# Designed miniproteins, single chains, continued (5), part 27

Each design is a single chain, and the fold is of that chain. pLDDT is the mean over its residues in the fold that is shown.

## One batch from the design tools (miniprotein)

Design m16974
Fold by ESMFold2-Fast:
Structure m16974 (fold): chain A 56 residues (1-56)
Amino acid sequence: GPAAEAGRRAGREAAARGESVTLAGAKGSIMGHQAGGSSVVGGRAGAEAARELGAP
């Protein structure tokens, strides 16, 4: 859904900047909420996407 997609985008962006999985999750949470969805869903999606890209 929109929250998960916004979260994954935030996570990919965080990983590209060399940011941590924790920060990617926090940014994903914010972006998921802004997309009109769940902060929890956005946060999980952001952390997952950053982890997939090798973020610390």
Scores: mean pLDDT 86

Design m16975
Fold by ESMFold2-Fast:
Structure m16975 (fold): chain A 71 residues (1-71)
Amino acid sequence: ELALLEEAREKMRKAVEAGKNGDFETAQKLADEAVRLLEAARPGARYEPVFVVDPETGKVVDVEFRLTAAA
């Protein structure tokens, strides 16, 4: 469990960095991988990645992983 959560955390960090660099495709793929790791660590939980975008620049400043269904 902890190992899966640590790997998810690293992929989340990389997704944010890719988004900040304007590489939204890579950011989305990394966010999807992080969600799969989170769901593997907590079977029955469901998560959605939400990209937080600066409205002035259109750049991603953060990625939030929201629980949409509890186990």
Scores: mean pLDDT 75

Design m16976
Fold by ESMFold2-Fast:
Structure m16976 (fold): chain A 74 residues (1-74)
Amino acid sequence: MEEKKKLIEKAYEAILRLMENPDDADAVRELQELAKKYPEIVRRLAQAGALPPGSTRLTPEQVERIRKAAEEAL
């Protein structure tokens, strides 16, 4: 369980970078690597809208990019 929490936090960090630059190749790569190891986690994040509780708000473009990365990794 602790490892999954760390992976989710890592995914959120990548998502936050994508919020600033949707074409951040490093952030996409990190998300794809996470999807390779735990595709179910990335899928859940994409399905939930990747909206962490707080001030973080994703644009529709960023959400779509995350969804595409998760789908591509599957």
Scores: mean pLDDT 60

Design m16977
Fold by ESMFold2-Fast:
Structure m16977 (fold): chain A 88 residues (1-88)
Amino acid sequence: MEEEKKKKEYERKADFQLIAARINLVGLRSMVELYPLSPEEVAAAIAGIRGAIDGLLEYAKKSGNKEFLDRVEKEVAEIEAEVARILA
C-alpha cells in the first residue's frame, strides 16, 4: 500500500508538471503574438517549458506505470511540436 501511494504521488507530480508545461506554452504563444520579444526572452520561456517537460518525464518514469509513461511521452511530443510551430 505504501509503495502504491508513492506511485500515485509520482503520477500526481507528473500531472502538475504537465499542467505547468501547458500553462507556459499558452503564455509563450500569447506573448509572441502580443509583444515583440527578444531572443533572450524567448529562450527563457522555452527553458521554463523544457524544465517542466524534464520533470514530467522523470516523475512519469518513477511512477512505474508504463501506460501512464506512454501517454506522457505522447503529450510531450505534442507540446514540443507546438513550441516548434510557435517559433517558426
Scores: mean pLDDT 83

Design m16978
Fold by ESMFold2-Fast:
Structure m16978 (fold): chain A 85 residues (1-85)
Amino acid sequence: MLSGEEAAGVAAVAAGVAAALGKKGAGEAAAEALELAAKVVAENKLSEEDAEAVAEAARAAAEAAGTEKAKKAAEETIKAAEAGK
């Protein structure tokens, strides 16, 4: 099992990759990266600060991708981060 710090790092990288993919027009791959971030956040307890950082990254990724699937995946990531508070 990942520590909260390790989980936050993995989720942040996944959300960052999703944002980069979204900007390149790979909206489906961006949504998949956000789904992975949501799973990591849901399975691991993050600190409030780490959860907020991951939620911000997920919002940015959804905005960059501009697809409904990416927006839904970002909402799941944000919800998982908020539930971990």
Scores: mean pLDDT 75

Design m16979
Fold by ESMFold2-Fast:
Structure m16979 (fold): chain A 59 residues (1-59)
Amino acid sequence: SDEEIQQLEEEKVKLEKEIQELQEKIDAGELGVEENKKELRKKEVELGVVDIKIAVAKL
């Protein structure tokens, strides 16, 4: 449904912002770089799952 797609796209936007913030912290060499790298990898996997869900919902 359009509402389901909208919710998934909102989740995608949130994940993309979180990924950008984590990448900026990693690039700046802030304390906890290894923790931020692990979180970045987790968020990238979550983003991939959301992208698949959006693609399936559009079928």
Scores: mean pLDDT 83

Design m16980
Fold by ESMFold2-Fast:
Structure m16980 (fold): chain A 59 residues (1-59)
Amino acid sequence: KADEIAEQVYKAFLEAGIPEDEARRVAEKVKELYEKNPKDTEKISRLAVEEFERLLEKL
């Protein structure tokens, strides 16, 4: 399940034009958080969105 969420984040970032290395980095971070608190998926998703917005702004 952790890798499912990470894969989803990774693909979303790539589709938006974010570089592969940055997309993978964020996906790994999300995976790590999910492993620590599987029940806190909403917090994890929010973090992914925050990173997404930050990276898009720098692009």
Scores: mean pLDDT 76

Design m16981
Fold by ESMFold2-Fast:
Structure m16981 (fold): chain A 79 residues (1-79)
Amino acid sequence: MEEIERASAALNAAGEVLRRLEAGDLEGAKETLRRLYEEYGEEAMRFAVGLAIGIAKASGDEELAAKIEEVEREVREEL
């Protein structure tokens, strides 16, 4: 049950990060990942980041993929 809740939260966070970065909201993307980490921990954040990067690359958006990696790096520096 908790594992499914964690996966659902990570999936939602991945979508939110993509949406916020497409809108130019870098701080909102960081807040989304920080909140996910605080509530569900390291595995949830890694899953969300991996999924978001995968979606960006699948859509041919290498710049978006790079921005997601930058957001993850900055959030990890704050943890």
Scores: mean pLDDT 83

Design m16982
Fold by ESMFold2-Fast:
Structure m16982 (fold): chain A 83 residues (1-83)
Amino acid sequence: SLAEEIKKLGEELYELYKKLSEEGKKELEEKAEELIAEKVAEAKAAAPSLSPEEQKELIGKLTLEALKELIEFAKKLLEEEKK
């Protein structure tokens, strides 16, 4: 399910977060704030045209997209820390 995918990605992101340096954690947190703001704005723009069920599904999809982007970003930060 979408919720199970979100949970798995959230757990993967947290495991990556724990491996980052103090600086890497801060960069990931700042990226998360930017992505959350972006996805919230996108959801708000679409909301007037959607049913409550469609709004919930959109929020889930945007959450998955944000988690995937943050996981990719965290992996890049970890690779940079190995150099």
Scores: mean pLDDT 85

Design m16983
Fold by ESMFold2-Fast:
Structure m16983 (fold): chain A 69 residues (1-69)
Amino acid sequence: SAEAKAYNEKGVELLKQGKHEEALELYDKAIELDPNYAEAYENKGLALKALGEYEKAEEYYKKAKEIRE
């Protein structure tokens, strides 16, 4: 959806600014609106990795890969 994409894009902008937890909230909103939005799961993984949550990041990368299959 357009809304899910907008949340994802704003999340990417915040991630670039180092606002990792705020970016994570926006990726969560994108996923809530579109549960099959692989890019939002990938970006959530990147934000989690930036926050030191490596195991959780791996889980979301796997989810994104599953969606893209």
Scores: mean pLDDT 86

Design m16984
Fold by ESMFold2-Fast:
Structure m16984 (fold): chain A 61 residues (1-61)
Amino acid sequence: MADEQAGLLYYAMGSLLEKKGDLEGAVEWYRKAAEYYRRAGNEEAAEEAERKAEEAEKKLE
């Protein structure tokens, strides 16, 4: 699978888990999405995924 497609799938997993209230899981998948978007050269999408992970982490506090 292309890295950008993997990033999109991981982002979708993070979004799904966040909606289900699994914030710990959401953080993990959003961070994986950011890694794969960055590997694909899509820095804007990687930054968005990192932002989503940080927002989920703040809710865990």
Scores: mean pLDDT 82

Design m16985
Fold by ESMFold2-Fast:
Structure m16985 (fold): chain A 69 residues (1-69)
Amino acid sequence: MTDEEKLEEARRLIAEGEELLRQGRYDEAQRLYREAERLLIEVLGEHAFELADVGVQLLKVAVRKVFPQ
């Protein structure tokens, strides 16, 4: 499976988790989020050092930009 395919699968799991949260099915939603996290970690690990460093920086900036407190 390509890294792009893993990212799309992670997005799908997150979307399904959000739907389960709307239904009040918190335990099932948390399991889906855990699987999505595992896929994201695999993508970062396989891409080597440079992408891991840049990816972490971009995730921090993106999260802060989209969800500013």
Scores: mean pLDDT 66

Design m16986
Fold by ESMFold2-Fast:
Structure m16986 (fold): chain A 75 residues (1-75)
Amino acid sequence: AAEEAIEYLKKARKALSQGNTEEADKLVEKAIELAKKDPDNAGVWELIAQVYEDLGKTEKAEEYRKKAADIIRKA
């Protein structure tokens, strides 16, 4: 669930630190699939947004930040 998504996001950040942006992008996609199974966890969507920002994918980062903010607003 959320814990598995966070594990993939940690792996994505490690791949980024090694300059492997292609592997990082692939790991974020896996984290998104897992996050969809527990979609109300705003913290996971915020972490996804942070990794996309680090990848330079600003539009995707913005999309997932808005998703996280919407969840927090409803709580």
Scores: mean pLDDT 81

Design m16987
Fold by ESMFold2-Fast:
Structure m16987 (fold): chain A 68 residues (1-68)
Amino acid sequence: MTMDEFAKLASASEEEIKEKAEELGISVKTLREIARLAADGSPENQARASQLLADTLGEKVSFAPEAP
């Protein structure tokens, strides 16, 4: 999924974004924040959206060293 796809979710219905959030395994709150940042169109906000997305999905996809 790309920043452009997340940006379109900012204009999508609440049901659409909820479905997408469940599909991605993230909270609707997190997805709405990512979509809003991506839709803002500024390079800085798109970078922030990308970092937030990587942090959220990367933690679930990849194993990172953590203290027990």
Scores: mean pLDDT 70

Design m16988
Fold by ESMFold2-Fast:
Structure m16988 (fold): chain A 87 residues (1-87)
Amino acid sequence: KEELRELAEKMRTGTPEEGIAAGSFAIALLVTEGIRSDEETGKKLFEAATEVGKLVNAAAQAYRQSEEAAREYLKKGADYVLDVVDS
């Protein structure tokens, strides 16, 4: 739980490159915990990993045109990670 909170913080406050790396690591942790969890919890974790993955990919694509657009996608990804941790 602490690791996911730290990664979400990095997604919000780091550089776009740091945020993309942190988001990718958060996806790996969400998937790993999802496999180890009960079916209901695992489904929520897999859904969060999917949404974070979409936002990280959007941030990477946006970064070439706008650092600000990339940051906004990464902030949304961090919110998904934190929502799962606080659930």
Scores: mean pLDDT 82

Design m16989
Fold by ESMFold2-Fast:
Structure m16989 (fold): chain A 80 residues (1-80)
Amino acid sequence: SAEDLIREAERLLREGKYREAAELAHRAIMEALRESENLENILRAIGAGLSTIGLMLEGKYEEAARYGIEAAREILERSK
């Protein structure tokens, strides 16, 4: 689930495994996208996914992980 992916990404972030945390945070956003039924949440998930990838392409893995975790949480919360 998106919540499980968020939890694992947070664990990796605490361990200093920033690239792995960022990759998992992006997966959490994609999973939250699958759970989204309204256009606003779908567009938010697409935007968040692109932003996370952009940070990763710049080598900003810690920022990507932190941003992606927060974005995935917000999208998941709005989908409830």
Scores: mean pLDDT 84

Design m16990
Fold by ESMFold2-Fast:
Structure m16990 (fold): chain A 77 residues (1-77)
Amino acid sequence: ALTSDQISAAFSMFDTNGDYFISSAQVQAVMNAMQQPQYAQWRAAMSVYDVNGNGTISQAEINAAFNNSGWTVDASV
């Protein structure tokens, strides 16, 4: 299982300018990364944000995870 520290570290990697504001482009980068086999454990940890249960992590679900971790996500996402 992924720890909260590991999830926070992953989010920090996509917040490349360190402003705690995540753009729609950074959300797309996270979604693309989550399709890679090495992120299987991270996808499993984030499945709690799959509120519609469709087995796919959406931009809205990534948005919720970032907001819960203290990052601000672009409202257009």
Scores: mean pLDDT 56

Design m16991
Fold by ESMFold2-Fast:
Structure m16991 (fold): chain A 72 residues (1-72)
Amino acid sequence: SLFEKFLQHFRGLAETIVAKSKTASPEEREKLLAQFEAAYEEAMKWMEENKAPEEVKKELERIAEETKAAMA
């Protein structure tokens, strides 16, 4: 439940960043990517501190990979 809500919120952040990247300049896209990568690192740290199962951490990784691919 807690992890499901967290992943849902993170997915919402990812979708917002992808949407912003579509109208951004190359320099703005690099900044958005850096912001997303920082958010992902904080999210993974939170998962580790809360002893998230490997399956949950793998789902977070998948969201991050999908997001970076969508921004390319």
Scores: mean pLDDT 86

Design m16992
Fold by ESMFold2-Fast:
Structure m16992 (fold): chain A 58 residues (1-58)
Amino acid sequence: SKEEIEKELEELERKHRELSRHMTRLERAGKLSEEERARLEKELDELAKKIKELKEKL
């Protein structure tokens, strides 16, 4: 249902924000390696794609 999609969307957007903040903190601390950046960026991209797909269903 629309309500279920909206709840899933809210959860995914929350996860995307948390992961983005985590990456920013690692970068500011000088602890973000190129390998870690690539993995985190991939995760963020996957979340962003999922969010976009769900938004198109609303």
Scores: mean pLDDT 85

Design m16993
Fold by ESMFold2-Fast:
Structure m16993 (fold): chain A 71 residues (1-71)
Amino acid sequence: IAWNNLGLAYASQGRYDEAIEAYKKAIELKPDFAEAWNNLGIAYANVGRYDEAIEAYKKAIELKPDYAEAW
């Protein structure tokens, strides 16, 4: 989905605040989008917002347990 890809592009440039907003938009459109939740967690962690990062990661794992088992 375009919003998730836009968030990834912002994150690759170190623009984590814009990445967070794009990932939130992806989640608004598809709340069960585990990848967007995981990416949101990574972006929160990169800006030092660890409580929000943990909650986003938990949501990603709830939606897709494979995220806890990834190699």
Scores: mean pLDDT 80

Design m16994
Fold by ESMFold2-Fast:
Structure m16994 (fold): chain A 112 residues (1-112)
Amino acid sequence: SAQARVDELVARVRAGEATPEEIKAALDEMIEQGDVDAALQAVRDVLASLPTLPLTEEQRREIVNALADAVQKIAEKLGVPEAVEYARRAKEMTLDEAVSAIARALSLIEQA
């Protein structure tokens, strides 16, 4: 199920077992299958877990970019141009600014 895929991805991220590429692939699959709510939940849960994980700055950047890519795709599909712009710019921001930008994009998608 879509929820089982979210739970598995989030558990693997929290265990330090998921690569940025695997996170991106799982989110892209959820979005392509139309499981948009599942993809949004996975982004929220991974984003919330990120500050507590023992990651290098490079690994954090790669995960944040994967989350930003997923949010941008969802925002484009739902027609929320402000959320597209926040997600796109997150890749050019500092890590703290990028996390805030992704959270804002998620809020804009939920309000649409």
Scores: mean pLDDT 87

Design m16995
Fold by ESMFold2-Fast:
Structure m16995 (fold): chain A 71 residues (1-71)
Amino acid sequence: LSGGEKAILSYLYGQGGKPVSVAELAEKSGLSQSTVSRHLNRLVEKGMVEKRRVGSTTLYSISEKGRALVE
């Protein structure tokens, strides 16, 4: 995983599986929303992160596969 992907996975792991938005991840990581979205899309493709639509908001949470890499 890239440094940005690892940082996002570690943050999501620290949330205990709670879903978070791109805006929250960008604020917490210091990365732009575009950079965070790029890393999240790669992590979803790898099965490490789950993407869900809740109303008008897209939320992301760590998958079991993602947890196994951080633990």
Scores: mean pLDDT 82

Design m16996
Fold by ESMFold2-Fast:
Structure m16996 (fold): chain A 55 residues (1-55)
Amino acid sequence: MEELRKKLAENFHKLTPEQRELASKALTMPDPEKQKKALEAILEGNVEEAKKILE
């Protein structure tokens, strides 16, 4: 998780507004596994997968 948060912070300015909204939503997830998977999908540019995880 720490490594994902670091990558998110470093690349935050490169994200689209939609990806930033999804990242904010993912960071508030109570399930650590869902949070991790959602952040990974966002960083990979897979917005549809991130939305599916966060539903």
Scores: mean pLDDT 77

Design m16997
Fold by ESMFold2-Fast:
Structure m16997 (fold): chain A 85 residues (1-85)
Amino acid sequence: SAEEEAEKLIEELEKLLEEAKKEFPDNNKAILAAGSNLGLGLIAYGVGKIAGDYEFAKRMIEKALENMKKAIEAAKAGEDPLKYA
């Protein structure tokens, strides 16, 4: 179901944030960018739950996940991860 898919995407965001904290413990910009995208994903999930629109939630969480991955890749490349916050 779209609800179960949205929940799994939130779990992926949470896992990637924890991995980013371990890989970049002193990179506050990378952690902030990753955390911002988790926050956006959680808001989208909450809106989808209230509205009964988990397809909307899933789409927004997928965008947050893509942005979090881009922020992490930017940090690995020595670029500004806040472009994706």
Scores: mean pLDDT 88

Design m16998
Fold by ESMFold2-Fast:
Structure m16998 (fold): chain A 86 residues (1-86)
Amino acid sequence: DEALKKEYQEKEEAFLEKVHVENQKIREEMEKDLAKRIASLGDNKEELEKSAPEFEKKWEEVERQIKEYNDELMKEKEEWKKALSE
């Protein structure tokens, strides 16, 4: 069924765009927050060095959040694929 294949493609493209947009949003928000903090500490090398481990931990936290979000979206994708097949 050509119509069903087209619907799968359109839904998959929309799903991938949603994943990309949300992941990009999470990264950009964290990058902006970290950039502002780093910029405000730019003339304070000691504070920057003290903050380095905290920044690394925050990057790890963002990666985990992105993974969890993607896992949830994969479940959503399975649900609409199942509905489309019925």
Scores: mean pLDDT 71

Design m16999
Fold by ESMFold2-Fast:
Structure m16999 (fold): chain A 79 residues (1-79)
Amino acid sequence: MKEAKELFEKGQEYLKKGIEAMHRGDAKKALEYFEKALKYFNQALEKLKEEKSTDKEFIDQVLQNIRIAQGGIEAAKFL
């Protein structure tokens, strides 16, 4: 649980940086940050799977943030 939460929080920090980069029109930096966010969210999800976590709300939050990061990557590539 602790490792998954720490990875998730790191992913959220990079997601925020990606959004801020998009607002500045820095598509290259936005792409780098969204890719880092996605990496950390996927690592958090793998830790939750290893732990056989039953925290459905947290699993759903991680999955939602993965979708947001993926959307950010696609948006950054086409802007």
Scores: mean pLDDT 84

Design m17000
Fold by ESMFold2-Fast:
Structure m17000 (fold): chain A 119 residues (1-119)
Amino acid sequence: AKRYLLISRVTEGDLAELAEAAREAALELGRAQAAGEYDFAGVGIADNEEEARRYAEEMARAEAAGDYDALREVFLESLRRAGVPEALLEEIDRRLAEVARPSAASLMLVAAEVLEGAV
């Protein structure tokens, strides 16, 4: 079944909380992909569920269109909305640019690694 992963309870600007949430999400998505059990359409990060879901839906539309540049832009906007500083967003974008077709797991793994390095 098509699913969204939502991180909707992060305090804006709490990079340690966001890093932990991103790491746990990366592990969950990676396990699901390895098991072949889930189809994750999108990932949304915000301080509330409505915005997290909106970002997840926008990412799902971009991926369905094969627009991986739009997918990366929406993901970065979601992180910016959660309070991630521009310098860290630039590093995440740089790393994701080297991934030809990022999955939800790869998006969260890159975010987790960059955020963990900043706390």
Scores: mean pLDDT 76

Design m17001
Fold by ESMFold2-Fast:
Structure m17001 (fold): chain A 76 residues (1-76)
Amino acid sequence: MEEAMRLIREAAAYALAGDEEKAIEAVERAAEEALRIEDERERRMAADALREVARLAREKGLEAAAEAAERAAERV
């Protein structure tokens, strides 16, 4: 959980900075770590956090990052 949330926070920070490429990289790493979470409730919290990254990316006009975050949330 801790590693997944760290990567989700990094994705949000990159989205805020307008760095779409690094936001996408952080989202994909976060999804990989979230899939290792054995607890379904913690996995759901990671998915919800990824949806927040998607919303933030859309507000910044980072469409590819928003789509990547939405797909990651659906996989988790």
Scores: mean pLDDT 83

Design m17002
Fold by ESMFold2-Fast:
Structure m17002 (fold): chain A 70 residues (1-70)
Amino acid sequence: SLEERVAELRARLEKLEKDPNMPQEVIDEGRRAVEELERLLKEGADPFTINVALIVAEGVLLAAERIIKK
């Protein structure tokens, strides 16, 4: 469900926030993307807008998760 996908993204963000090697600017970008998605859902935004926000949040979190893999 959409709610499960959003919860997964929030959980992924929380894991990034707990990583001592994660740069603060990366955490800030991830938080912005996830919070925007959550806000759009709460406001009852149209499905297209929500899907764009989902893609953005997924992409930001995936990029962040790959930064510290050295």
Scores: mean pLDDT 83

Design m17003
Fold by ESMFold2-Fast:
Structure m17003 (fold): chain A 70 residues (1-70)
Amino acid sequence: SIEDIIEKIEKLAKEAIEAVKNKDYEKFEKIKEEINSLVNEALEQNAPEEDLKKIKEIIEKLLLEVLKIE
């Protein structure tokens, strides 16, 4: 379901922040690939605009948190 995809993206975003804090950039790159795959899956499942906006907000917050660490 789209809700399951969003939950997975939220979990991966938290793991990505931890990877950057630990300077595990290889893990961070792999997590970004997994997030991109899940975003594509949501698009293929014709996710509502509201859910796509939520995904965008999660990703934007992830990027801001990463910038604060580095």
Scores: mean pLDDT 86

Design m17004
Fold by ESMFold2-Fast:
Structure m17004 (fold): chain A 63 residues (1-63)
Amino acid sequence: MDQAVQQAVQRTDDLLQQWAKQLDAPSPSEALKLLGEASFELVKNNETLTAENLIELAKKKNK
């Protein structure tokens, strides 16, 4: 009964799968964890929360 919720879930899954591939993470859940840690670190350092900064920092943390 919520088409918007179903579309949002599908979009989130697609993004997580794309980010997992970009981050070389073995699963979407690990990609989400890396992105969460990266976002927290960017905010803590008062850096701009952009997709580029998130992916770069998440990649760095995955090493």
Scores: mean pLDDT 71

Design m17005
Fold by ESMFold2-Fast:
Structure m17005 (fold): chain A 69 residues (1-69)
Amino acid sequence: SAPSAERLAQLQTANRFVGRVVELSADPLSDAEVRRAMLALGVSEALVDEILNGATLALLERAAREAEA
């Protein structure tokens, strides 16, 4: 089954956020660089810790919302 329009919008939001993190990170990607990039975008320390311990679509969507605040 195809995802709903709402779920596709969530995926698009998460994908845009991940793209911004990758653009701000140095190569090679490391947990330290990803952490630095997320913090620079305005994501909270606690949420960055949760994402680095196990990224989910819901956590990435929350991070995207914090980065836009």
Scores: mean pLDDT 81

Design m17006
Fold by ESMFold2-Fast:
Parts: C-alpha cells; sequence; structure tokens
Structure m17006 (fold): chain A 57 residues (1-57)
C-alpha cells in the first residue's frame, strides 16, 4: 500500500539520519518528527525524538 511504502521510505531516512547525525540540521530532524507523528508509527516517533534529543545535547 502507499502507506506502507511511505513508512519504509521514512525508516530509510531515519537510518540515514542515525548514521550521519552530527551533519543533520536540527530543522530537518524537527520536520521529520512532525511527519513521523502524522503516521502514528510509535517506533518512528520514539526514534526521531531520541535523535533530536541527542543532537541537542
Amino acid sequence: SHHMMHLERMRQTLEDFERNLDSVPLVSLEAFLHEARKTGDEELVERAERLLAERRA
């Protein structure tokens, strides 16, 4: 389904952010978290929140 394909693309983007966290702009992580919350996928939201917190530390 389009929804499942969208979630898979978001997971790939999240994995890219995790690998390159120090080079990811805060605004990109904030935008990603906003989109993750719209999907209702709790794992994507929790992982995005952890990345944003780590990047702000």
Scores: mean pLDDT 84

Design m17007
Fold by ESMFold2-Fast:
Structure m17007 (fold): chain A 100 residues (1-100)
Amino acid sequence: SPSEEELFLEVEATLYLMGGVIALRAGDYEAAAEYFGKAAELAEKLGDKERLAHALTLRARALLGAGDYERAVEAARKALELDPENEEAREVLAEAERRL
């Protein structure tokens, strides 16, 4: 069973993911990337590779929206190292590489 500390980290990661999605929908791509970056850090502390891959994919999407193609490529590649079959991460990677 997860500890209270692990449960708090999971709740915090979920709140950062939600904040990132809200920022992304508002077109605030820089804020979205920061929120998704925090969610990824928390997922890594939890050892949750699935959540980490998801947060990195969303971060890559936000960075692509911000026009930060180099950081978008980095985030998408890290997501694909964790989940090689992630179609969304592959699509973000291809678009970001096309823009470089």
Scores: mean pLDDT 90

Design m17008
Fold by ESMFold2-Fast:
Structure m17008 (fold): chain A 99 residues (1-99)
Amino acid sequence: SLGEELNKKILENLNDVKKTVKLILEGQVLTLKQGGKLEEEQVKKALELIKEGKYEEALKILAEAAGVPYEELLKEFKETIEYLAKETGQYEEAEELLK
């Protein structure tokens, strides 16, 4: 499945926080698309924002599509980055993602 391929890429890039974060966000976009919660234009916009490192803007699209508060999804995103920093030792890279 698409989720299995994404999980494999995440495992292969576990030592790169920036790559792992992008893969997680891209996985969320694809999950919402498969669930019929994102239209083609929203998918394209979210993926372009992720590519540009505009994660807060991408998270707003994902939160609206998932029907959850933006502040809740942003908190989960920050907690995920902190977890990945701890697991990989890439604290500087993680700090750049939170700016």
Scores: mean pLDDT 79

Design m17009
Fold by ESMFold2-Fast:
Structure m17009 (fold): chain A 87 residues (1-87)
Amino acid sequence: AQELTDKAFAALKKGNYEEAVKLAEESIKADPNNARAYVILGEAYYKLGDKEKAIEYFRKALELNPQSDAARRLLAEITGDPALLAA
């Protein structure tokens, strides 16, 4: 699962958002508790313009890993909730 998550992150950073979605989904199929893969899915959907899916996946990432700075910061940015930045 980690290799797929790393590939998804690399695709996201290169701007290959649909590839990042595909690789992150494959990572989640291998490990449904992979909070990092949900963060990547959320970021990729946000970049593709699907803010509702981005919010859903960031919330799922935080349910699995409440210590995820990336999920918390991105969710705060999209929702405008400053309390998420204070945690």
Scores: mean pLDDT 79

Design m17010
Fold by ESMFold2-Fast:
Structure m17010 (fold): chain A 70 residues (1-70)
Amino acid sequence: VEALERIAEIAKELGFEEYSKLAQEGRDRLTAARAQGASADEIGDALIPVVKAAKKLTDVLGPEEVARRV
């Protein structure tokens, strides 16, 4: 949860508002899924948009800069 919040914050700071929104949506889905006792597969599906956003951010900034900030 905290990692998704940091990804959203970093993306927003860099002007990637859509990635920030995807990270926030992923956090909300993860929180709801955990509260409902969702399976690992359901949690994984909820995180797909966040993983895609993180990959795009890594492609733009490079893995070293992402690792430094996240």
Scores: mean pLDDT 67

